Designed miniproteins, single chains, continued (5). Designs and how they scored, part 96

Each design is a single chain, and the fold is of that chain. pLDDT is the mean over its residues in the fold that is shown.

## One batch from the design tools (miniprotein)

Design m19328
Fold by ESMFold2-Fast:
Structure m19328 (fold): chain A 75 residues (1-75)
Amino acid sequence: DEEFKKLQQELMKALKEKDYERAKEIAEELISLGTLVAQMFAYSALYRIYRRQGKYEEAEQYFNKAVELAKKLAK
């Protein structure tokens, strides 16, 4: 919980600063926490990053991963 909050804050800071390399590193750390909520947050962030970089195929992959996790969380 505390680790998730710290990584979430660092990710938001990296996104605000447009440090997409750092943001991707933090997203990988969020995925490694092994919780559905942290993975959902990470995939949503990666979708936004790849869209901003014009990498629409990669963005679509992370969007689909986020949607599948959202379906699991809704059950």
Scores: mean pLDDT 83

Design m19329
Fold by ESMFold2-Fast:
Structure m19329 (fold): chain A 65 residues (1-65)
Amino acid sequence: GAVYTVTAKYALTATRADELTLAAGQTVTLTNPSLDATGDLTATDVATGRTVTLPAASVTVTASG
């Protein structure tokens, strides 16, 4: 699938196993992003193969491949 670079606009702290802890400006590479009705971005982390959830308003998504 398409690959995306996701950049944290603000520091994010994981409270569950499907969440990511990211510093402001930190990037993660994701595939298959889906925006849900609650404003969360759910995607597959390319490095781990796991489904991860991020607040869409707190990240910038850029196509990277």
Scores: mean pLDDT 77

Design m19330
Fold by ESMFold2-Fast:
Structure m19330 (fold): chain A 78 residues (1-78)
Amino acid sequence: SPKQLEAEQYFQAGLEAKREGDELFLQGKYSEAIDAYNRAADAFEKALELDPNFVDARKELEVVSVNVLKAAVNLVTA
């Protein structure tokens, strides 16, 4: 359905934002990494609103939530 296709598009946008966050994290740019991971989380949440059974979107949302915490710990302990 068009709704499932839209969920897939949000999921792909989330993966792209996550990759940006991962690159920023590796460079020690923790504040920018948090912003990118939050954009990824928003995209995965939109995918889940469109398809609540989108297991991969839920798993990726869990991953970026943990990555935000890791970046935040580095930011406050740096």
Scores: mean pLDDT 90

Design m19331
Fold by ESMFold2-Fast:
Structure m19331 (fold): chain A 75 residues (1-75)
Amino acid sequence: MLEEAEKEMEEAIEEIRRRAEEAKRQGGDPVQVAERAALETYLRLAERYGDEVAAKLAPKLSEAVREIVEELERE
């Protein structure tokens, strides 16, 4: 279950990156888009795998979102 949740999180991180990049290209706020998508991902993981598993993955998800935002803000 944890391995499945980690895989789903990794797939979601790639989707968050694409959504944030698209928002930046359209003149939107990539930070807001990335943070909202991350919250949606966390809630989905909690619903599917339970709060305990979601809590264990939350630091990795937050760190990945931070890296995405820093990368996009650099341009």
Scores: mean pLDDT 82

Design m19332
Fold by ESMFold2-Fast:
Structure m19332 (fold): chain A 97 residues (1-97)
Amino acid sequence: MDPKEIIKFFLETLIKTGSVQEAALAVKEKFNISNPSLKILLRGIKLALELKSETLQPGHILLAQVLIPKSKTLKEEVKNLQEVVNKVGLDRIKSLT
């Protein structure tokens, strides 16, 4: 499984819809990923966006943390990423694709 293709498709769908929830559902349907795997993906994308907005953060350490299981619902992960998206803006996200 190539995580780059999944991330690219997620970001393209997010840019098109403006909605993390719609992008998450589209990724789940297209790549048939489980809810736990989707939660990890959303957390990873959130950390990657924060890394690109905050150049002082060590990328490898933050990405490693996303692979560690944490007790949050899919709805909470969607909300958390949507807040970051709204803060950084879609034009910033377009520059990352």
Scores: mean pLDDT 68

Design m19333
Fold by ESMFold2-Fast:
Structure m19333 (fold): chain A 98 residues (1-98)
Amino acid sequence: GSATVDLGDVKARSVTVYAISGGEAEVKVTVETDDGQASAIGKFKPGSKITIDLGDRTVKSVTIEALKGEGTLTFEVLVKTDDGVRISEPATVEVKPR
């Protein structure tokens, strides 16, 4: 499964996906910007972080796609800006068994 967090247009230095709860999984994080897309693949487990460095790009949305694992993953998106860190509301993605 996948989940998308809409951030509106936020000028960001980096985006971090923070794992709040869920099982161990492999996820793909994709950040949509005004200058295309940036992505990273990483492990997801409670307390883990996946960070994508953007320089100074305008972020529109962040999509998390579950590649491996099981169950429901709960996460939040942290956007590092020049004015500090913005934190999204918690979101969930369901891992579909293969």
Scores: mean pLDDT 82

Design m19334
Fold by ESMFold2-Fast:
Structure m19334 (fold): chain A 100 residues (1-100)
Amino acid sequence: MAEELFQKALEAMAQEKYEEAFRYLLEAFDILLKENKLPSKGMAIAMAGLALKFIEEGKYEEVEELLERMRKALELAKKQKDTEMAEFLQNLIEMLESKY
């Protein structure tokens, strides 16, 4: 389910349907986080890319929802002692916060 939602998000982003991509990525992250599963680096990159588009459009409420899921994934990575994923997510979050 989460992987299928991620594929739909990528297709929506390719078509510049960013609101549709936003809904799919949030649902995919929420499913994984409820199962105590970390998102892939690809999913995190897609979420960061979408956040950058929303920053450009002044959609800061949507940016904050994306950042909230990324921060939850970071806390899960820290809890699971996945140092590589935690560092990767922290760097993406800091990059996004620096642009907003």
Scores: mean pLDDT 88

Design m19335
Fold by ESMFold2-Fast:
Structure m19335 (fold): chain A 86 residues (1-86)
Amino acid sequence: SLEEIIMKVLKELGLKANSVFKDDTNGYVQLTEYPGVSIEVKDKVLSVRYEDDSEEPIAKKIAQALTEAMAPYGYTVKLVKWKSSF
């Protein structure tokens, strides 16, 4: 599943995360040690989000790794600076 691929990529980067997926078109992944970093899955787009400039390097690594892992499946990976209401 898409969830298994994303969680495997994060594990290989040494990152812990919590995930909630409805299906392969709708999901959310929150990094445990980087509360400002998350991945939103919407249709064929993965948005790697970060809130603070200090989190940009880790968010870029995640976006690059996901781009490589998801290329065979036709997903687009985006890097987004995001503001959470939480």
Scores: mean pLDDT 82

Design m19336
Fold by ESMFold2-Fast:
Structure m19336 (fold): chain A 80 residues (1-80)
Amino acid sequence: SLSELLQRILEAAKEAAEELKTPEVEELLKRLEDLINNNASPRDILEVVRDLIALLVSEGRDDLADRLGRLARELARLTS
């Protein structure tokens, strides 16, 4: 379901924030939580997830970026 997918995305984003502990990742996590809690459009949620993926790639965390990328692709399929 969409809510199960959003929960998996949020869990992966929280794990990334716990591992990197940077203000940039924490800001994106907070934006993601706010969007999900306010029932924002799936497109807006997907944009923040993609921003987080780009940041993780720039930080050399391709492992975390790949996990979020798979979830982002699932979300994109549901919103097409």
Scores: mean pLDDT 86

Design m19337
Fold by ESMFold2-Fast:
Formats: structure tokens, C-alpha cells, sequence
Structure m19337 (fold): chain A 102 residues (1-102)
């Protein structure tokens, strides 16, 4: 659990750096941080190390994709917000599947 807590805190720090670079997406960053907090609360019920590893992999993919969307200069602010919303829905579904298997 301590390793998962550290991983999630590092992920939140990455999101806060994106907020500093792109303050126009501050609300999207707030939503992503709230999502990570929710994932961490749910992860406290997991005792299977393999399920925890899969959860950490999914969180990493979520943050990497979030960074890609935020830094994509070809997208408008509105398009970035729409892509982030879709990302959160898709990542949420995958994470709920992992949590259900654990």
C-alpha cells in the first residue's frame, strides 16, 4: 500500500506541473487528481500484488496520455478538455474492471 500511495502522489505531482504549464486546463487537472484520489481509496481494498501492479500500470498510462493531450499543440483548449473527459471515462472503466477482479 505505501508503494501505491507514493506512486499516486508522484502522479499528482506530474499533474500539478501540467497545471503550472497550462493553467487554462486547471479544472481538468482538478478532475484528474480527484480521480486518482478515488483510485487510491479503492486500491486500499486490494491484497493481490498482481492486481496492484496492473492498477499502477493503468494509472501510469492515464497520466502519460493526459500529458500527451495537454501538450498537443494541434488541439484547441476545448478539444483538450473533450479528450481528457474521454480519457477519464475509458481509464475509469479499465480501473473499475481491475478493482472488480481483485
Amino acid sequence: MEEVERFVEEAKERLEELRKEHPELSESVDAAIAFLDYVLERARRITDPEALARLMEEVERFVERFEEIVRDESLSVEEKKAEIHRLMEEAGGRIEAILAEA
Scores: mean pLDDT 83

Design m19338
Fold by ESMFold2-Fast:
Structure m19338 (fold): chain A 74 residues (1-74)
Amino acid sequence: DKAALYAEQGAIDGGGNWGAATSAMFSAYGAVQFGGPDPELAAEASRTGAGMGVGNKEALDHAYEGAKKGAEEQ
């Protein structure tokens, strides 16, 4: 979905590795599937996921913004 896709893209654009991007994507996806289309929940889950994959601050911030925007567009 858009939250997961934009979270992955944000993490990559912010300079995160593939682990950060993948974790951000799945975390955003899970948040939307189980929490409904809540942009803040998807954003926070994405940021946490990016941090698990050795993301820097830029990767975490971009994953957060991407997931939030994607969830708002669903």
Scores: mean pLDDT 78

Design m19339
Fold by ESMFold2-Fast:
Structure m19339 (fold): chain A 96 residues (1-96)
Amino acid sequence: SGTLTAEMMGDTILVTGEGISEETLNQIAEALSKVPGVTSVKVYTSGNSGQIVAKVDKSVVTIEDIAKALSEVPGVTEVEIVSGSGNTGVIKATVE
């Protein structure tokens, strides 16, 4: 199984995946792109690891919105906001 960490810093979300397939990482990127207020999503892959960089309207998007979007991706489980609130914080999840 893989792991996922999403860090929200106002207008930017950095998602880091380890032990995650390119297919699953692209599904995560698609889910994020469907969140109202997400303006751009870029994916960088390296084997079974990768990063997603998303730009957001921080007046619209919250970390709770991001956690919800991640939880709706098939194979993403145990989504937890480990710190933060509003438009900042850290989410961790397990990926099959």
Scores: mean pLDDT 84

Design m19340
Fold by ESMFold2-Fast:
Structure m19340 (fold): chain A 94 residues (1-94)
Amino acid sequence: SSSEELLREFLEEVAERRAEARTASGDEVMAMLRETIARLLELAPQLSEEQLDRAEMALVGLYTVAAPRLSAEQRAEAVALLEATGRQLRAIRA
């Protein structure tokens, strides 16, 4: 389906960003997280609940890989952004 294709493309993009995050600066990682969140929110109305859960898990995975590149302040900001994103996705599913 077209939604499965959109999910596949998103997951591939997140995998590429995880590779980039290993050598990126904290500021570059924060930019990647914001861009990935914006893309997920754009796709969210077109995705099923199961597809949204997979996409959200991929986003959390990106943060987990990137966290060692972040300052304590940037980690706190990233966690707050992820929590806000999770709430927005739950609202879309409701």
Scores: mean pLDDT 88

Design m19341
Fold by ESMFold2-Fast:
Structure m19341 (fold): chain A 74 residues (1-74)
Amino acid sequence: AALSPLQQNALLALEILRSYRDHLGNDPAVTAAVDEVEALVRQMLASTDPAEQRRLYEELARVVGAFFDRYGIR
């Protein structure tokens, strides 16, 4: 089945964070952020409810935004 736009965006955000983890090294804060986003992405991919996907995406966007702000990523 085709992924929803929110699921596609969540997977892209996870890929970007994993890429930054590889460049920033063994910072526990980076690892924690990636782990949190991975858990949210797994929940989104398991969900067939658009409302649940939206709530999970809002939480994911919060984590990703805080990560980008912390590391000065634009």
Scores: mean pLDDT 80

Design m19342
Fold by ESMFold2-Fast:
Structure m19342 (fold): chain A 80 residues (1-80)
Amino acid sequence: DDSQATFLEALIQALQGQDVSRPIVYNGLTYTNEDLRTMVESLREMFRQEEASGVRPEMEVDSEEAREQWERLLELIRQQ
């Protein structure tokens, strides 16, 4: 049960215009569909800055599953 991987999967779903069936709990915080959409918009802005600077955003990941979801999220944002 990887709460970070679940959270990242929910962000990917929000980025693709999909809603989760229940709020996501990660690191003691509860994320609604509105919260996830707001975070996705913030991440898009951060990655626009990455394209200008060449510096890749870094995230501390707890598992290979979380790393895979993070890489997928990065790829999808870059395709926007």
Scores: mean pLDDT 72

Design m19343
Fold by ESMFold2-Fast:
Structure m19343 (fold): chain A 86 residues (1-86)
Amino acid sequence: MRHALVSGAGRIGTRAALDLVRDGVDSITVADRSRRRVERTTRLVERAGATATGVTADILRDPSRVAQANGRPADISINTLPTTDP
């Protein structure tokens, strides 16, 4: 069973998650600071036929929270969040 982590639940993150389901990923963790975006993306993933776990967290400040949320490492990791220098 393939498990993927998608960081960022905006338009690009949602598309990436759905493409991973199409490509045979069985389980996706979706992480974003916006609870609303996480919930929307997880629902779309589940409708597409995969298991989805939503994590509402500031991934840019605490990526370890996301990694630990499901008690397992991700086989595939996709980061759709903008990284800005402080």
Scores: mean pLDDT 68

Design m19344
Fold by ESMFold2-Fast:
Structure m19344 (fold): chain A 95 residues (1-95)
Amino acid sequence: SLEDLYLHIFDTVLENYEEIVKKLAEKLGISEEDAELLLNSLLTYGLKAAKEFLKKRFPELSDEEISEMLSKAIEVLAEETGMPVSTVREVFSHA
């Protein structure tokens, strides 16, 4: 179920929190503080809230650039969990 997949992602993030925050910061080219806020927004409120956070934090970026950043964040979570990118994206589309 999507709930079981979400719990697996959540548990993986809690176990590897510092590593995931650092990987997000490096891959997205943002601060670790911004990466942590993005990660927590994704986990708590899903893709739409994460997009809104990025748009507010980086108002100079286009919607396309924001969407690319979100795709990179989903790739990091997919890599850490061993799940397909499409599956991780689906989980957060329903949060």
Scores: mean pLDDT 86

Design m19345
Fold by ESMFold2-Fast:
Structure m19345 (fold): chain A 88 residues (1-88)
Amino acid sequence: MPFRELPASPAVEEARAALAEARELLRELEKLAEEKNASSETWARIVGLELRLVAVEVDGLLGAPAEELLARARAVVEAARELKEELE
């Protein structure tokens, strides 16, 4: 589990919640991309967001500050929402 090695704190819990929201949005994006028969360019953007999310999770395991992880996770959420609006 990401953040498993970090002490429990409100910032850690908010970062975990933001990561969960980002994962759910990426799952919705994958479904929309399949339904819309999205271009390879759109799929590359989705993969890029997934890689950014994995980087946040890995950095969390390596002890990056929770506030930094939260900001980065929220950035993925916003980018995913923007791409979802383009596909809808």
Scores: mean pLDDT 80

Design m19346
Fold by ESMFold2-Fast:
Structure m19346 (fold): chain A 97 residues (1-97)
Amino acid sequence: MKEEALELVGKAYEHLTRAGVALDNGDRDAAIAHLEEAREYLKKIGELVPELKELTDQAIKHLDEAIEAVRAGDVEKAREHLNKASRILDKIAEKLK
């Protein structure tokens, strides 16, 4: 279970990184797709490790805000929320080590 959660954390990081690259390139559709994938991995982590659900819910909320910002064309706000989600994911990763 701990190993499975760490694999999901790795996948979430991969998609957050790809979302950031898509934002830098102005690729709105790719940014949203990668943010949605990271959101699904965070949801799976919270289901697999219920003790982390409050942290995964906080990260998911920031990803939802990032997706809305991308849809509105507010790239700076999208980056802010993506960065906040990434910091929460760092805390999740620490609790799994």
Scores: mean pLDDT 89

Design m19347
Fold by ESMFold2-Fast:
Structure m19347 (fold): chain A 93 residues (1-93)
Amino acid sequence: SDSYLRQISIYDTRISRNPNDYKSYTLRGSYLLRLGRYQDSIDDMNKSISLDPNNYQSYLVLGQAYLRLGNTNLAQYYFDKALSLDPSNTAAR
């Protein structure tokens, strides 16, 4: 949608100014996922995780992207990883 494209443009600018801004990669990748740009989303999430490996939101988006690509085993792995890192998940503590 037009709103998703506008958000992507904002995060493109933020990343160009600070390529170590892991939050901008996470947010851009989530909008790329919503647009069906699964590989671009995966690339952004891998970059986000390389900068902050405890970012559970990036693992959640990776799980969704791999599920959309039909890789259910890899999707499950990333969903479990996201759940284990989610500070609201008392079952993983």
Scores: mean pLDDT 86

Design m19348
Fold by ESMFold2-Fast:
Structure m19348 (fold): chain A 72 residues (1-72)
Amino acid sequence: MKIGVAGSGKKGEELAKKVEEEGGLGRVGQVGASSFELAKEGADEIIVVSDHPTQVEEGVRSAESLGVPATG
């Protein structure tokens, strides 16, 4: 099972960068776009991390549009 992490804000960006540095599926920036790219890269599930609840909702909806389960 491949888990992707879409991160924005302080904690989200730090976590996503760490995942990328370890060769995993991590993306920083706008969480909607990041979640979409992670779903296309073959993530089985996406975790959206942001300091802003509205951004979490955007990331989840973006992943769901490609049929990938997501949580925030």
Scores: mean pLDDT 80

Design m19349
Fold by ESMFold2-Fast:
Structure m19349 (fold): chain A 98 residues (1-98)
Amino acid sequence: SEVLERLAKKGKMSVEEVEKYLKAASELITEAVKLFNERDKNEPLDPEEVAREIGRILRAMGGIYSGILGDKKAEKIGLKILAEILGVSVEEVRKKLK
């Protein structure tokens, strides 16, 4: 609660808006992980490719959450990576975060 209130104040958002955004972001990241796991099951990835894909998911997550604090450059990078993993446009990812 106190952490969410601090994030809301920094992001110039309501607590409800922060909770909604974090929930939507978590759902999108969960979908990205699911797609990665299905890909690995269908054709086993080289350990180096697994490390790269995990790194991409983590970078996307960090960028999106940094966006709440006003880091719009990190947010843009995170949204682009997430869109590429999900196979959708950046605009479609933004729509799902609303």
Scores: mean pLDDT 76

Design m19350
Fold by ESMFold2-Fast:
Structure m19350 (fold): chain A 66 residues (1-66)
Amino acid sequence: MKLEEVEKGIEKLREIKRKYKEVEKNEEIALAIESGIETIERLIERKDYDKALTALENVEEGLKSY
């Protein structure tokens, strides 16, 4: 189910955000991840699960650039 995949993705992003904030001390990347999570959560609230999954994939792809 797409919702379960998105929820698991958000959980992983929260863990990555904690690493960048607490371990790497990179507040800029941590804030970017948080903004991505907020966008995904808003799409879930609107029941736009396809867009939420795409937004999750975009955040994951963006993290590969850092």
Scores: mean pLDDT 78

Design m19351
Fold by ESMFold2-Fast:
Structure m19351 (fold): chain A 95 residues (1-95)
Amino acid sequence: GEYLEAAVKAREAANEIRERFPDSPVTEEVVRLLNAAAFSALMGDLDSAIEALERAKKVVDEGLAKGLITPEEAEYIRKLIDEVLETVRRAKERA
């Protein structure tokens, strides 16, 4: 189902970010928010899933603004979050 697909994509994004950027100062909070989005999506709470994903994007943007991560790292992480966000938004439009 679409809720399961959104939850799986959020979990996969969290795992990919942890694997690729294990020592990044934004990784722990972004992974926490992606896992929260996965749980909310699985429970059918798509609004909370969207809020968690938007918060994850803000964490990335703040990290970039403070010079804590590179533009390349920020773009990579944002792309993963945006792919999850698109899946959640499509599920919400069909619900």
Scores: mean pLDDT 88

Design m19352
Fold by ESMFold2-Fast:
Structure m19352 (fold): chain A 63 residues (1-63)
Amino acid sequence: MKLLVVIAADNEEKAKEAEEFVRKLYPDDEIEVVRAENVEEARKLVLEAMETTEAKVIGLDVR
């Protein structure tokens, strides 16, 4: 299955660590990562993805 991960982070290192953590939790899933500038943008991206894809969608706030 496809897994879409939307990450809201103010730090590139935090975003990178979050992506690696998710990939370890879901090793059998095809993971696509989208970086959001803020939580409001992340929320919109998650909602749009849920309407348009069959993928599981996860939003992460790692600020």
Scores: mean pLDDT 75

Design m19353
Fold by ESMFold2-Fast:
Structure m19353 (fold): chain A 73 residues (1-73)
Amino acid sequence: MAEILETAARDAEIARKTYGDHPLAEELVQLILDGGRRIAAALDASVEDAKRVLAELQARVGELLSQIEALKK
């Protein structure tokens, strides 16, 4: 569980460093941090709930990354 939160914090730092000047970078960072907390909380209840939350977050992160790439100019 602590590992999930630590991974989320690390990924959020990488996202901020990689996309820091982009308007959506802060939204991506918050999504990763909040997502990690949601997965950790869901895992306390069940692995199935944690997997569902993870899939939802992966879809949302992918959408946001696509928007960042579209605004790359």
Scores: mean pLDDT 74

Design m19354
Fold by ESMFold2-Fast:
Structure m19354 (fold): chain A 74 residues (1-74)
Amino acid sequence: MSPEDQRLLEVVEQFEKDAKALLESDYPTELKIKGLQVGLESLKQLLKVVKNEELKERIEELIKKIKEKIKELE
């Protein structure tokens, strides 16, 4: 991977960790949904600038998982 792709991968890994931590937290459901929605919007923007195919697939998988979790919490 390029240095740019490596930094983007680290950003994606941080989003994965943040989403998991939020879901495992004792925060109210409404706050979890809002946090996941913010993360989802950021990931959609990131997907538009990422060129690496494997990284795109990982972001798309994460977007899908977050959407599923939001629906589960609603």
Scores: mean pLDDT 82

Design m19355
Fold by ESMFold2-Fast:
Structure m19355 (fold): chain A 93 residues (1-93)
Amino acid sequence: MLTKEQVEKEAEKIFEERKDLYLDNYRALLKQGKTEEEALDEVVRGVLLDVARKHGIVLPPDASLEDIAEALGISKETVEELRKKLREKFKQL
């Protein structure tokens, strides 16, 4: 199982490697009428799913953000910190 610090580091790395894909998904969700918060939650969910897959954790594609966080052994506080970091990165783009 990954530590909190390992999950945060892997999430940031995966986000940077796939930044254009996550940004395009975020913009597509906003065009579909999702709020910024809903669109950001979906991006965080996607990033954490990619972290789980990279470490051999098998989750369904529609797994909730809560299910993914539990599988990765991270708290809601860690998810919130990641959400804040990604929001800041999107505002810089």
Scores: mean pLDDT 79

Design m19356
Fold by ESMFold2-Fast:
Structure m19356 (fold): chain A 91 residues (1-91)
Amino acid sequence: VTTEELIQALSIKATLEGFEKKDKVENEIFNEALSMLRSKFPFDKELSKEELKKALEEIREELLKKYGEKYKKKIDKVIKLFLETFEELSK
């Protein structure tokens, strides 16, 4: 699974789940997380689960600093979505 494949799958999944319709702040957090993931890896980088987990821990910390503890549940939901989507693509 490459960085670009994961990002494309996440974008499709967010559209199907109706992120924009359900929660504007959750959608903003999701888009920020995608941007951060793109900045951490080249688009053609083959991702390991371990590399992704480390990157997501860093992204989670950055999102908590930016949005605050009030949005912790939404941030955790977005991070979980990234991991679950990667696991689905890795099967």
Scores: mean pLDDT 80

Design m19357
Fold by ESMFold2-Fast:
Structure m19357 (fold): chain A 74 residues (1-74)
Amino acid sequence: MALERAKELIEEAKRYYEKGNIDEAKVLLTQALTLLRMVEEGKVEIAEKAAEDAREKSRAGLENYRKQLAERAA
């Protein structure tokens, strides 16, 4: 459900905020708001696809960021 995926984006934004990545947290929150707006407009199918894309993008960014920090910190 798009609402559940929007909730996941909000939780990931909290994780970025805790790590000091405020800019990334803002991006994730903006994506969550976009999904909620699409659901409200009755564009549920588009919202579901957008939710999946946003979720994958946020995870890829977080993992790449962690890999880069680990390599630089070593």
Scores: mean pLDDT 71

Design m19358
Fold by ESMFold2-Fast:
Structure m19358 (fold): chain A 72 residues (1-72)
Amino acid sequence: AATRERLRRRVRAIKQAAEIFYKMGKKELADEFLSEADRIEALLDAGKVPEAQRLVEEAFEKVTKAMKEMAK
């Protein structure tokens, strides 16, 4: 479904953000986002789309906050 494909793209974006944090020396933050991305993928694979969407939204909020803090 289009919704699942969109959520998988957002998970890939979270993994990309984690890679950037890792390169910046923020390993704990990178590991947290990778763990959240893996959990979201597991939920999508199980067909738990509403739970996956909630976690994607939460993860994106955390990524945005972390990027804003690093831009200071």
Scores: mean pLDDT 82

Design m19359
Fold by ESMFold2-Fast:
Structure m19359 (fold): chain A 78 residues (1-78)
Amino acid sequence: SALLEEALRAAEESADEAERLLVRAYLQGEVTPEQVNAAARAGRELAAEAGITDLLSEEGKRLIGRGYREWLERLLAE
């Protein structure tokens, strides 16, 4: 999926952009709602494990983006 590959590339720079691309992939039938929710949970869980309590901080957003990247890498490897 071009959208999922673009989300993977965007994830480390912008979690918000990766989320927008994942929602577009969902609307095009390329991912399920459960998969979109799993990506969001992966990002939040990575930030929590690193001890980041402010998810809106630059550090929090960067870790959320890394979580999206790692989740997308697993999804695309299948």
Scores: mean pLDDT 78

Design m19360
Fold by ESMFold2-Fast:
Structure m19360 (fold): chain A 90 residues (1-90)
Amino acid sequence: SLVKWQVALAQGNEEEFFRYLKEALEKAKNGDPYTLFQLLVIASQLDTPGFEEILSRFSPEAAEVLKKVFEYVKQRKFDEAIKLIDEYLS
């Protein structure tokens, strides 16, 4: 099913995508187990062709940010992931 961030991606709105991703990271940090599980599943795909396909939908700068965000998620470094998104959106 489509979620807010997938809709933002389909519209080419990378800023809205990262705002929704930040909201998801904050929910996971605050103990939402479903959001945490979903983010960890995505992070587990970092070195797969499926993740490269996702990255191909972004600008090169946004793709690097997204990859680094999910590297932090894999390490449960949610504050670092959120900070990286804030720096990108500045």
Scores: mean pLDDT 79

Design m19361
Fold by ESMFold2-Fast:
Structure m19361 (fold): chain A 61 residues (1-61)
Amino acid sequence: SARVEAILAEARARLEAGEPAEVVERRTMQALAHDPSLSDAERTAALRELGRMIAEARARA
């Protein structure tokens, strides 16, 4: 969904800007948890992709 894409794009931009992975993860999980426009399936898929992005960021650190 466009909303999931927007939330994950912000997370990626923050990671690329050098924000700590744990801070980006916490903020993005909060955004996903509190967005009423997202279905449970969209939220689950977004959390999986977020986990992948955070793992990559930590591997680079």
Scores: mean pLDDT 84

